# Designed miniproteins, single chains: the designs that were tried, part 38

Each design is a single chain, and the fold is of that chain. pLDDT is the mean over its residues in the fold that is shown.

## One batch from the design tools (miniprotein)

Design m1251
Fold by ESMFold2-Fast:
Structure m1251 (fold): chain A 151 residues (1-151)
Amino acid sequence: MKEEEERKKAMEEAISRIRQLTQEALDAVDRYGERALKAAREGNLPEARRITEELADKVSELVKEMIDLAAKYPEAAPELVRGIEEIGDRLVEWAERFAAVHPGLAQAVLDAVERIYKTAREAAKKVPEARQDIEGIMAYALNRVAEAVAA
């Protein structure tokens, strides 16, 4: 009974932490997205690209931590899948906003999403229960970003 209660508590803490990391990733996408968009509107494309690369690093780190938590507690896989979907949708929304301002900035976002996708895909090998869903969600997000860049 005590061992089951300890496992349940640890699992609930992992699910809660995945939710916190998801929110941190969404906040990072918005914060870095606004900074990159401002730099691009001011004609500073090199700075906008640098900020977009920092965004890719930050989101990749958070996504990897979320996947590692779900690898320890497979019951957290549905929360992980939800978080990855929310992050992917937010990245697509910002890619569309960047494409409306400058095509060269949209390419920087595509490169960032590809980097996040490669990181998520590699880490998802640790969570067989969510791997196909994560790969599908991220591939769909990458395709939507690529379409925004091509337009």
Scores: mean pLDDT 85

Design m1252
Fold by ESMFold2-Fast:
Structure m1252 (fold): chain A 159 residues (1-159)
Amino acid sequence: SALEAIRRQLARAKDVNQADLLGNTVLHLAAAEGDLALVEELLKDPNVDVNAADIRGRTPLHEAARAGHLEIVELLLKVPGIDVNAADIYGRTPLHLAAEAGHLEIVELLLKVPGIDVNARDIYGRTPLHLAKRAGHEEIVALLEKVPGIDLDARDLFG
């Protein structure tokens, strides 16, 4: 199975942060696949780089937020030094990806994090609110529009 392949990669790794040719650590793959038990196991290693970026600039938090793995997002957010505002090569944060994908409970969880950049702009000038509106996620739009300091007048590069 995919999970068995991930565990074999971990067993062969010289260190917990060893990346494949795409920059994926075992933590990226576990977070993307929803392997909660493996994420819990990896986070016990004091040397784990929870902010490791793949070739797209994506962290494990990006992958969990995009895929809708709420319990994994919750675990990652408890790690000291987690970069909740990490931007991928397109300038997209975990909040952008959760909002675009329609993961309401993950958006709610991220918005509770101190220092969350709710107005972060991707390379096209789009905020998480813009992506939620374009995707038609009305409940996420309503949630984001209630956030103090939200930029309602943000324009992207296309108007």
Scores: mean pLDDT 89

Design m1253
Fold by ESMFold2-Fast:
Structure m1253 (fold): chain A 60 residues (1-60)
Amino acid sequence: GKILAEALEDYTAKTEKELSFKKGDILEILDIPNSKWWLVKSLKTGKTGYVPSRYVKVIS
């Protein structure tokens, strides 16, 4: 099944490879290349990008 995470804080992307999100947004974890950056898909927008893992909490 899908691994989901919830955004703990707002984040603004600093590069085109990163994803912006708002606190409370639900993100699907697609890949975990390292402990600091995760590749996710926003369930709200359908966009994919890298996010700092410290800003999100795994929920299921």
Scores: mean pLDDT 86

Design m1254
Fold by ESMFold2-Fast:
Structure m1254 (fold): chain A 60 residues (1-60)
Amino acid sequence: GNKIARAVKDVKAQTPETLSFKKGELLEILERVAGGLVLAKSLKTGETGIVREDFLEIVE
């Protein structure tokens, strides 16, 4: 299955393509995009969007 990651900090979306989340929230990594970016899905809200890999810690 897809990898699960934990947010290492609070993030507020700056564009419609990016996700907002709080530190400790779990995200499913759907695919790697480019330049240290991933397409992820919030397990809390079900929203999908672009996230920086350096904001995430892989847990599963």
Scores: mean pLDDT 82

Design m1255
Fold by ESMFold2-Fast:
Structure m1255 (fold): chain A 73 residues (1-73)
Amino acid sequence: SALEAAFKELDKDGDGVITADELRAYLESRGHDPTDADVAAIIARADRDGDGVIDFDEFVALMAAMGFDADVA
């Protein structure tokens, strides 16, 4: 899926999680201009265990909640 491809590209270390910096870079690549505070708020919502990173399941849930699974031109 598109989300699996996006997660794999963000997960450059192959550790199965993405950081705030990687999420920010992804959003910027999609034409968004998030602040560090915006990214931190997004991660805090998705990060259920408070470790400051998100795994693939949390990433999919986050993207669905934000509507990124729909065509955002």
Scores: mean pLDDT 69

Design m1256
Fold by ESMFold2-Fast:
Structure m1256 (fold): chain A 64 residues (1-64)
Amino acid sequence: SADEKAERAARNLLAAGHDPWTAGRAAQVLLLHEQGYSLEEIADVLGISVETVERLLKLAREAL
């Protein structure tokens, strides 16, 4: 499921030495994207730039 995928990404990022904020944010971005939200919608909800959303999504995908 999308939730299991996001949780796995967070655990792998933490294991790789990323801080809990970065790991959690990357997992949130992955989860919302897997649920069909656009990058612009995710950026608005989280209060970050679309560019930051793209970087966090890439980071989460690379952690899978």
Scores: mean pLDDT 86

Design m1257
Fold by ESMFold2-Fast:
Structure m1257 (fold): chain A 93 residues (1-93)
Amino acid sequence: SMEELTDELIQAILDGDFEKAKELVEKGADVNKQNANGETLLHQIAKYGSGENAIKRIKILKELGADFNAKDKDGKTVEDYAKENGNEEILKI
């Protein structure tokens, strides 16, 4: 199902497995899936991630066509959360 493919995609991105992530997107996984708060995986990485692992995950998401302008329920983008959390370095890709 689309839900199962998207859950596998999230895990592949968290593992830094670009080849598997690319295959899952080609099979129809939604790289821009929003949770109940309107948050994508990009939002979650910007809120909770840091350092080289967060940078690697964001690079994978960028290559897969993730929407960096997606807004959550508070109208915030990945850039807004990175700035608020002092984590702007994760966007230097």
Scores: mean pLDDT 83

Design m1258
Fold by ESMFold2-Fast:
Structure m1258 (fold): chain A 66 residues (1-66)
Amino acid sequence: AEFKEAFSLFDKDGNGYISAAELRHVMRNIVGEKLSDEEVDDMIREADIDGDGQINYEEFVTMMSR
């Protein structure tokens, strides 16, 4: 439930995608100092398996559920 609400806050265009940079910013602010920048970057890289720099809702939920 919270994942959809969190995703929509960063899906500025309402197109169902957020950029990897926006996702990094979210992870750093929500998880705070518990994750290093390198750990956040690794999580984003794993979610963005196609390397297009765009994260859809399903990829976001998959990343957050690990």
Scores: mean pLDDT 66

Design m1259
Fold by ESMFold2-Fast:
Structure m1259 (fold): chain A 60 residues (1-60)
Amino acid sequence: MLVVRAIEDFEAKTPDELSLKKGDLLEILEVVDDEYVLARSLKTGEEGLVPKKYLEEVEV
């Protein structure tokens, strides 16, 4: 799976968006467009749209 990390806090503005705290790990489910991905929080299991600019890929 492709795992990404939130690089800063993000507050959801719509029901389709997922709120993040800096350091949260997420699985990318789908790349929706140039700005947004559909992701699942590994902490809560919630799914939603997240702006790509708040995410970085985790290398393990």
Scores: mean pLDDT 80

Design m1260
Fold by ESMFold2-Fast:
Structure m1260 (fold): chain A 67 residues (1-67)
Amino acid sequence: MSLKSFASMFDLFDRDGDGVITVAELRAFLESLGETSLSDAEIQAMIAEGDKDGDGVIDRAEWESLT
């Protein structure tokens, strides 16, 4: 994936406009793509890789700074 695609994806994940991506939002997105084999723990680990603050969510600034 290109770097700019990740920034654009944040708006898709943040459907409620609350400015954060949670495990539940990421799971719902993956399920919409047909990926239902991942556990909440695995999705949480994916978030933890981008979550430099350790708060369990990815805010817009963190997401955009990753790209």
Scores: mean pLDDT 66

Design m1261
Fold by ESMFold2-Fast:
Structure m1261 (fold): chain A 87 residues (1-87)
Amino acid sequence: PDAEGRTPLHEAAERGDLERVRRLLAEGADVNAQDIYGRTPLHLAAENITPENRETKEEIFELLVEAGADLEAKDDLGRTPRDLYER
C-alpha cells in the first residue's frame, strides 16, 4: 500500500481497469483492504460512475462482490459502497 493505504486493487477499481482488477483478484489481492479514509476497492468502484465507464465499473463491482467484498463497509464519512452505487 502507498502512503494513503491504497493497494493496487484500489487504484484499478477507481480507474475502471477491469483487466487489472481480474489479474489482482487472481493473485489473491485483499478485496476488503481499507485505505486511510476507510475506503475499500468496492467504494472506489462505486464512485465516479459516468455513462462512459458505467458498464466497466458495474462489472468490476460485481467481480469484487463475488470475491467477498463487503457491501456494508463504512468509510470515514459513514458511506457504504452500496450508498455510493445507489446514487
Scores: mean pLDDT 79

Design m1262
Fold by ESMFold2-Fast:
Structure m1262 (fold): chain A 66 residues (1-66)
Amino acid sequence: SVEELLQHPERPLTEEDVEGLLAYFVEKYNLSEEQAAEVERILREAVARGETLLEASADISLFLAK
């Protein structure tokens, strides 16, 4: 779950995490459809690389700070 993942951000992301995390970021930051699509791309790339939420969050933070 997203709640479990936020408590243990050191574990690798899975495909099942992507939809829940995307919904979480869309709600938390009021993302547009274009921003949501880019965040989904970053999350799916992180899953493909075996990266953690902390690693994906760095890329998401850089994107959202533009």
Scores: mean pLDDT 81

Design m1263
Fold by ESMFold2-Fast:
Structure m1263 (fold): chain A 99 residues (1-99)
Amino acid sequence: DLLEAARAGDVEAVKAHLDQANIRDEEGNTPAHYAVENGHLEIVELLADVTAVDKEGVSPAQIALLAEDPRLAQVVKGKGGEITPKAEERAARMREALA
């Protein structure tokens, strides 16, 4: 599905399922959350909305800003989002996944 495609970095599958860009998993994560969390910059650029928040109030833009990746931060710059304590937790998990 689109969530798994975004998580895996499957650009072609994401392009095929852009009509499902607003779908959410049981935690409220959108495809943009998974793309940002896994560093898939091209997929983040394909997704129009990075402001949708998960059940913990975390947006993909907040994850990108806290990930300390200047390319991800540049792509989400101006797309909005608010910093929350849960955004810090998500950024920590992203850093661990990249280690």
Scores: mean pLDDT 68

Design m1264
Fold by ESMFold2-Fast:
Structure m1264 (fold): chain A 82 residues (1-82)
Amino acid sequence: SPVDEAVARFDRVARELFERFAAIAPSLSDEQLAELEKRLTEVLERARREIAKAVEANDVARLEEVTERFRREAEALLEEAE
């Protein structure tokens, strides 16, 4: 279904972003790593709550909006750390 495809897209984006986090993690201090992990986790948890609501509403457009916002916010955090 379009909802299942949109959820799969969100899962792929989240996986790719956390793979990028894992790649830069060895270059960070313990304090920088802890702060980045905390901020990424907060962004992910907010996105997951919004995804769950959009799935219940069968709202594909909202799923795409949440995925795009999540990607932008997480990318900005990762770029700031690099």
Scores: mean pLDDT 89

Design m1265
Fold by ESMFold2-Fast:
Structure m1265 (fold): chain A 86 residues (1-86)
Amino acid sequence: MELTPEELAVLRAIYELGGYATEDEIAKKLGVSKSTVRRILDRLEERGLVERFVDADGKTVYRLTPEGSRLIEQERRRELEAARAA
């Protein structure tokens, strides 16, 4: 599976927010528009990397799937290994 830099950034943002995030939280964290985040989240949902649900307050929230968590954990490990090698 090929992750674009944008898809990777959104997965990382959700991971750093504790595995659950709203479009607003992701957009604020990444400094991008909510429309940009929504398009990326739609693609990640199609890939099975995130799940969409509605919380008790009626807010749309996205969570990492086990597959999404595994992919971002692998990428973070690569980043840490690169930092140790430098």
Scores: mean pLDDT 79

Design m1266
Fold by ESMFold2-Fast:
Structure m1266 (fold): chain A 69 residues (1-69)
Amino acid sequence: MIRLYTDEFGAEVYKDGEKILEGGKLSDVIEGKQGDKLTIKLPNGEEKEGYIGEQVGSVDGVPVYEVKL
């Protein structure tokens, strides 16, 4: 179980068609691993493919991984 982080304020991050991060920089606890595919929807309506990157820290004992575009 992990959390995701992104610098794309206001973006929505999707994994396997489910929204996992919305409007903020840090997700709730999710299932996932480095290299997993993500879809990122930007505030302007653009969609980009991304993936779970490297661990950048931990919050509340849960490892935090970065979103890569």
Scores: mean pLDDT 80

Design m1267
Fold by ESMFold2-Fast:
Structure m1267 (fold): chain A 62 residues (1-62)
Amino acid sequence: SLDLNLYRAKEDFEAKSDEELSFKKGELLEILERIDKDWWLAKSLKTGKTGLIPTSYIEPVL
């Protein structure tokens, strides 16, 4: 990907806490911080909200 921080949701995710970010399949997510292998801090380009997202639910945009 030419944009190393742009990812797309592969499936829906429902946040379980205020620290997590809910998203729908197909949403574009900008990665702000790669905290560990399982959770990254991201911003939804649709809503402008930020939160933790599971890395297994996303893929890079080519």
Scores: mean pLDDT 85

Design m1268
Fold by ESMFold2-Fast:
Structure m1268 (fold): chain A 60 residues (1-60)
Amino acid sequence: MVGDIAKAKEDFEASSEEELSFKKGELLEILEEIDENLVRARSLKTKKEGIVPKDKLEVL
């Protein structure tokens, strides 16, 4: 997963400063696996980084 590109399966709105907001279909680079449910990712569109739920992503 780390280094992989993932596609957002649905829209997600960050509820904290540590989370990343994104839109369905947005491409994200997986930077770090935090735990079984969460990754740290960077948006390829906005270059912003944050915590993302794994279940919102489809790894390409």
Scores: mean pLDDT 80

Design m1269
Fold by ESMFold2-Fast:
Structure m1269 (fold): chain A 60 residues (1-60)
Amino acid sequence: QAFSLFDKDGDGTISKAELGILMRSLGQKDSVDFVMREVDKDGNGTIDYPEFVTMMRGKM
C-alpha cells in the first residue's frame, strides 16, 4: 500500500478527502465520518499514519 501517494503534505498525515479515496480503494463501505470519529479525537479532519494503520489492522 502506498500511503505516501495520498499523503501529499509529506508530514505523515492524511486528509478526510484522501481517507475517502483510500477506503473506497480498499472496498470499505464505512462512512468517512465514522472513521474520523473513531481515530481523529482532536476533530481537526486529519489522521496520522500510525492511527490509520492501527484502525485498519487492529481497531478498524
Scores: mean pLDDT 63

Design m1270
Fold by ESMFold2-Fast:
Structure m1270 (fold): chain A 87 residues (1-87)
Amino acid sequence: GSTEIDKTLTAANNLGNLYHSQGKYDEAISLYQQALEMRKALLGDNHPDVATTLNNLGNVYHSQGKYDEALSLYQQALAIHQANNDK
């Protein structure tokens, strides 16, 4: 992959996790949303890393009590994981 994009995605994930742990949910959502858009552009919509980012976004919404938004994100992540299921 691109070294700069790989570093940006890693930094965004780590900072998003930190903001989520601090209860800075809007900041975490912004970072995960940016990471999601970059991963979709680079890897395609059905890549496992996209599913992981959707699950991380869902976890933030769940922590906010936004269960409908979390449910939608978790269902999207599940569908990607099912599509990528190797026997």
Scores: mean pLDDT 82

Design m1271
Fold by ESMFold2-Fast:
Structure m1271 (fold): chain A 103 residues (1-103)
Amino acid sequence: SKVETLLEYLEKTEGGDINAPLVAKPPGIGDPSESYGGYTPLHVAARLGDKELVEELLKLGADPNAKDKDGLTALDIAKKYGHDEIAKLLEEAIEKRGIERLP
């Protein structure tokens, strides 16, 4: 699965931290011409429009409030690229994780 490939990559590069910003492009994920440095896995999934990958990453503890190098959340990226179903999923995940009062 894409999640398994990504998790193996993170284990090799980031010590398995699902919320770590990527230092390089993961194999088999995303456009070969794009740089995903500074994006978390959740940001990449939102940019790709991969709803199943977003759902699996959230189940694994991905932080929907994490910001990329540009200060954008995965929700901001989903909205920017017109992925309405993913945007809704991320809004629900943010609400479930709690309000700004809960870190």
Scores: mean pLDDT 69

Design m1272
Fold by ESMFold2-Fast:
Structure m1272 (fold): chain A 59 residues (1-59)
Amino acid sequence: NAQKEADELLQKGAEALRAGNVDEAASYFRKAAHKYLTEAGVSIDEANARVRAAVEAAR
């Protein structure tokens, strides 16, 4: 399931961000957004909102 895979990538990004691995976090967030847009059929606005929420949750 592409949406579940993208959600898991957001979680990995948040975990990397909490660990101080900013470059790794950015890589996971990019992969999640790409999967939401290209495989899960999520709009660009919704994909961006989900990434933003994950970043806020990580702080």
Scores: mean pLDDT 83

Design m1273
Fold by ESMFold2-Fast:
Structure m1273 (fold): chain A 65 residues (1-65)
Amino acid sequence: FRVGDVAEAVGDFVANSPDELSLRKGELVRVLEVVDEDRVLAESLKTGEVGIVPSSVLRRVEPPK
């Protein structure tokens, strides 16, 4: 992932800490920061909430052609 990427949750994710963002399958997020290889700081496009999400539960959305 890169800063500015839009990603979709491939499944439900439940936050295990206050700094994590809970997501439902199909929710879209914008990547704000790449924390490490396994985690990103993301903003929910639905709620505007910001938190850390495992990159494994996200799939990058490419703009359709």
Scores: mean pLDDT 77

Design m1274
Fold by ESMFold2-Fast:
Structure m1274 (fold): chain A 72 residues (1-72)
Amino acid sequence: SLHEEILRLIGEILRLIGEILDLEKELEKAKEEGDEEKVKEIEKKIEELKKEREEKMEKLRELSKELDALKG
């Protein structure tokens, strides 16, 4: 059902947000340590996860519109 898909997608988005936050903490630490290569690696991973999060958020918006249409 749309409700089940929405809830599952919300769970996936929340997981991605958690992973991004953990990587942002690691990025801060890498910057403090002056590890420029690690900084670049973490920044790329954050960018990839943010893109995945945005794609899932866009899908959530579309499913929410579909749910609204069904409820009148």
Scores: mean pLDDT 85

Design m1275
Fold by ESMFold2-Fast:
Formats: C-alpha cells, sequence, structure tokens
Structure m1275 (fold): chain A 116 residues (1-116)
C-alpha cells in the first residue's frame, strides 16, 4: 500500500514524527498489522529498516503501538527479509546493540503480560 511505502521511508530515514503520524491513520488491529508487516522488494518491514539504520526511538514506537493494539510482538520481530534476516539480526550485524536489547525486552515484556 501507499501508506506502507511511506512508513518504510520514514523508518529508514529516522523520521520519528512521520512514523507516529502514519501510525495514527490506522484505526483497527487488522489495519495496523497489515501496515507493520508491509514488506519492500527486499522483504524488509519498517521494524527491519529502523533496526538496520540504528533508529532506536522508531523501534520503540512501532513495538509499543503493536502492544497497544494487542498484536503479537514475537511474530512481528520474527519476520525475515529475503536473505533470512530479522530486525534483531540486522541490528547486531550493524553494531546497534541497544536496538537488539530493545527488541528482546519488548518480546519478554509481552510474554510476561500473557502470564498474568
Amino acid sequence: SELGKELLEAARNGDVERVKELLSKVKSKEELWELLTYQDEEGRTALILAAENGHAEIVKVLLERAIEYGLDVEELVAIRDKEGRTAFDLAVENGHYEIAKILNEYVNKQEEEKEK
């Protein structure tokens, strides 16, 4: 979708305010899942592009919105590009260890909430 393409560009460029604006345009869990799982020609999601490019605030914004709408963060983080790489893999490969930590923390946080 056009919205999906715009989110990928904003995530790649580190435009936190544009990411928030684009996310505000979706009103349902289904629409948000479609937007967050949108992939470019290389299989990259907004989460993958933000992680690859070191945009920790965008990673947090995307994961927090997913949790707010009741989306499965583990499933979102598990999405792979065409080379089989996750957001975590690309964060580590590019030396963005803070982002790798954030990804693990948000997965663990949602798992803890499911156990309550």
Scores: mean pLDDT 88

Design m1276
Fold by ESMFold2-Fast:
Structure m1276 (fold): chain A 67 residues (1-67)
Amino acid sequence: YQKAFNLFDKDGDGVITAAELKEFLSSLGFDLSDEQVQKLIAAADKDGDGKIDFAEFKEYLDSLSKS
């Protein structure tokens, strides 16, 4: 997952913005609206800053894999 995260972390700052997350999900075949992307960010964003770091992203994916 880190390679996939790095591919969409255009700034190299270790976080993904809403726009980058939407692009990533579209590449996986998810056609999500901006509102749906914001809901996913709210679910994964532990900091409340509107961005997802690698640790939050990995934890979110782990929760989906174990559910």
Scores: mean pLDDT 65

Design m1277
Fold by ESMFold2-Fast:
Structure m1277 (fold): chain A 62 residues (1-62)
Amino acid sequence: LKVGQIVEAVKDYEGKTELDLSFKKGDKLEVLAVLGDHYAVVKSLKTGKVGIVPKEYLKVLE
């Protein structure tokens, strides 16, 4: 993952905390930051909301 990439959710995710982003499979997200090995900060292109998500839920679009 790189900052500025558009990624797609590969499955539904329900956020665990207020800092997390919830999304549905197929949603398009912009990467704003990469947090270590497991997490990223993303912006939902559908809702405009920003939050933390597990990287395993994201696929880079080619």
Scores: mean pLDDT 80

Design m1278
Fold by ESMFold2-Fast:
Structure m1278 (fold): chain A 97 residues (1-97)
Amino acid sequence: SSEVEALVEEARALIEQAKKALEKGDIDKALDLLSRALNLLAEAARKGGDREELRELLEEIRELAKEALEKAETLEQILRAIGILLQAIGLLFDLEL
């Protein structure tokens, strides 16, 4: 559906922005963008989005959250990155069921 397509395209844009934020060392912005992208992909999955496309984007969020965790400077950033990782893994698991 066009609604699912819009959710996926917005998530892609947020993921790309998160990559740029990490390149600039803006960990807080990257974590915010990844969390927002994750929420959009969760909604897309609920609305019957393409499983393979969602898996690819969730794997990308997982890798970026791992990078954010490695670059994290505060306990808050560490906990946020772990939270995003766990949510992405959970959604990836749900896509297999």
Scores: mean pLDDT 90

Design m1279
Fold by ESMFold2-Fast:
Structure m1279 (fold): chain A 71 residues (1-71)
Amino acid sequence: MSPLATGLLNLLKGLTPETADQIAESVRHLLKLGADVNAKDAEGRTPLDVAEEKGYDEVVEILLENGADAS
């Protein structure tokens, strides 16, 4: 997995004490840098899966707008 995709997944998992707004801003930044929006972690979770599990509605919208696979 790319470093950008790893950073995106770790950010969404809440490994840092960031607010939802800060997470959304960081997600936008990582996607602009070319993070794979559909990358899977070791547990098979995509960024969209993690955002939905956490209830980050704004992040879910950002991921879907950037081509996240909802299937």
Scores: mean pLDDT 74

Design m1280
Fold by ESMFold2-Fast:
Structure m1280 (fold): chain A 120 residues (1-120)
Amino acid sequence: DLSQQAFELIKEGKYDEALNLLKEGIANGKIDVNYQDENGYSLLHVAVITASNVSDPSASLAIIRLLLENGADVNAQDKATGLTPLELAALSDSPHKDEIVELLLQYGADPNAQDNKGET
């Protein structure tokens, strides 16, 4: 399963290999951009998590952008905690947090899921 292989490559930090596999697999209709593992973590979830833990986010951001451009569900929830990719980015202490959040919002992430009647 190429979708599972892409997930594992992203999780392992092999971003250039993951990006190449995603480009080829999406072009050939062999990758489900909405692939989720047994815990409901999507390709987009793991890309956001790993982008938050790297010094240079350029390859990770390219993966996030590629997934979103090809119809990844920006509001997908994991089965363990019910968190969206936007919520995972917002909970991170990453210096790249604002850039990741902005990218997700550009592709239709729901900010109201994070700010349910808090202080303005």
Scores: mean pLDDT 80

Design m1281
Fold by ESMFold2-Fast:
Parts: C-alpha cells; sequence; structure tokens
Structure m1281 (fold): chain A 62 residues (1-62)
C-alpha cells in the first residue's frame, strides 16, 4: 500500500475508537496516509468519511 492507492475492503470492520473508520466488505477507499504500525488513514469514496483502518483488511485495486 502507498498514499493515493485505491483499495477495496476484503472484510467488514467495526471501529473500536473514534479515530477508526467502520466499513463493509467491498467498500472502495482511498489511502491518505500509511503508518508503520500497520494502520492507514483512508477515505471511504461512497460516504466521504475518513479514519484509520488496519492495512490487512484492504487490497489494492487501483
Amino acid sequence: LKVGDIVRAVYNFVATSPEELSFKKGDILEVLEVHPDGMVLARNLKTGEEGYVPQVYLEVIK
């Protein structure tokens, strides 16, 4: 993953903190930041919501 990648969620995710973004499997997101702890800051392209998501829940589709 890198900043600017368009990614697809491969699993549902429920945010456990206010900084995290909840999403559904199949949602399309844009990567805004990549962090060394395995988290990325992403924007959901359907909802416009932003938040941190685990990188392992995402696949690059571009």
Scores: mean pLDDT 83

Design m1282
Fold by ESMFold2-Fast:
Structure m1282 (fold): chain A 78 residues (1-78)
Amino acid sequence: SEVRERRIQLFLDRVRALPGGLTYKDKEGLTPLHWAARVGDPELVEALREAAKAEGIDVSKLKDKNGKTPEEIREEVK
């Protein structure tokens, strides 16, 4: 859906405006990819993974304050 693609792109634009972009961590150690996994939005998770890959970011090294990766959060929320 074109509307879905536009929504995802706007989210990515906002993420890139954060200090550190996709590597930005909030007070809980959550990156944008952790947040997307936690809310259970698979299209957003996929878009953020592709953006991270394009920027050379290893998403398996993105850990929150509990040492969990976005993938581990996704498996727990399912």
Scores: mean pLDDT 75

Design m1283
Fold by ESMFold2-Fast:
Structure m1283 (fold): chain A 73 residues (1-73)
Amino acid sequence: SLEEADKLFDEAVKAYRNGDYEKTVEYAEKALELDPNHPRRAAVYTLMAEAYRKLGDEEKAKEYFEQARKLAP
């Protein structure tokens, strides 16, 4: 549900603030899986990109930043 996807995104944000970047990605991926067309999907992609950068995965970070950019004119 949209409410469940929103809760998972909030958990991803919380994990990011706590420096738990692997959980950030896990929660964000689950949020997108529940609602692939979520109104906040650009923000979700941006959060995933930032988390992947912190994890040292620059290639995935770049891919998610590009996805976010395409959704936010």
Scores: mean pLDDT 83

Design m1284
Fold by ESMFold2-Fast:
Structure m1284 (fold): chain A 119 residues (1-119)
Amino acid sequence: LEAARNGDLEALKAALEAGADVNAQDSYGNTALHLAAENGHLEVAKLLLEAGADVNAQNIFGQTPLHLAAENGHLEVAKLLLEAGADPTAQDNFGRTPLDLARENGHEEVARLIEEALA
């Protein structure tokens, strides 16, 4: 989790090779994939997905990794998540989709990417 938040690819790789649970959640329900998506760590997100991370995991706010990438404007991570099967229609606890969060935060390129995935 901490390695994913910090973008420490080597620490994450070592933890996964040692048998760490790729889908472990912190006290907020965030998985390593949520933290990589929130912080735009593309290579960490790739490694987590290859290791079997749940692309549609929800934290305590009902947010998926795609919600966090969209809210923070991380285009390449959002694209990776959609290619990995992220549900662009998933709603958080306030009824907001990743598209809603991208639009609300002015991330037009991410909004366009998600709109194309919905078409």
Scores: mean pLDDT 85

Design m1285
Fold by ESMFold2-Fast:
Parts: structure tokens; sequence; C-alpha cells
Structure m1285 (fold): chain A 66 residues (1-66)
């Protein structure tokens, strides 16, 4: 799961004090969640689509607040 992998790398970068790297990983996680949302939409899975969209938005906010 690419989105979760980037999320974990973002947390690791924050623990290391590398806020710039953490921002990069959170933005990449958001991009991967957007891809998951498009896949869910194509399958007609509206619940998964909304969930992935909200996760993408959350990661973009986290990146902007760092």
Amino acid sequence: MEAIEYHKKGIEAEKEGDLEKAKEYYLKAAEEFEKEAEEAKKKGDISSYIGAKLRAIGHRIDAELL
C-alpha cells in the first residue's frame, strides 16, 4: 500500500526532525490516496472513495501545518 508507506516515512522523518522530508512524504501519501479514490470511484465504491478523499485532504493539511 503506497499511501500507507509514504505516511509511515513521513512519521519517521518527523521523528528525525526532518520536517521538509516529512512534508514531502505526506504530500506523496495524499497523491496515493487520490489514486485510491479514483480506483474506488471506478468500482462504484462510494464509501471507499469518500474515505480516500478525506485521507488525502488530511495529509495535505498535515504537510501545510508542518
Scores: mean pLDDT 83

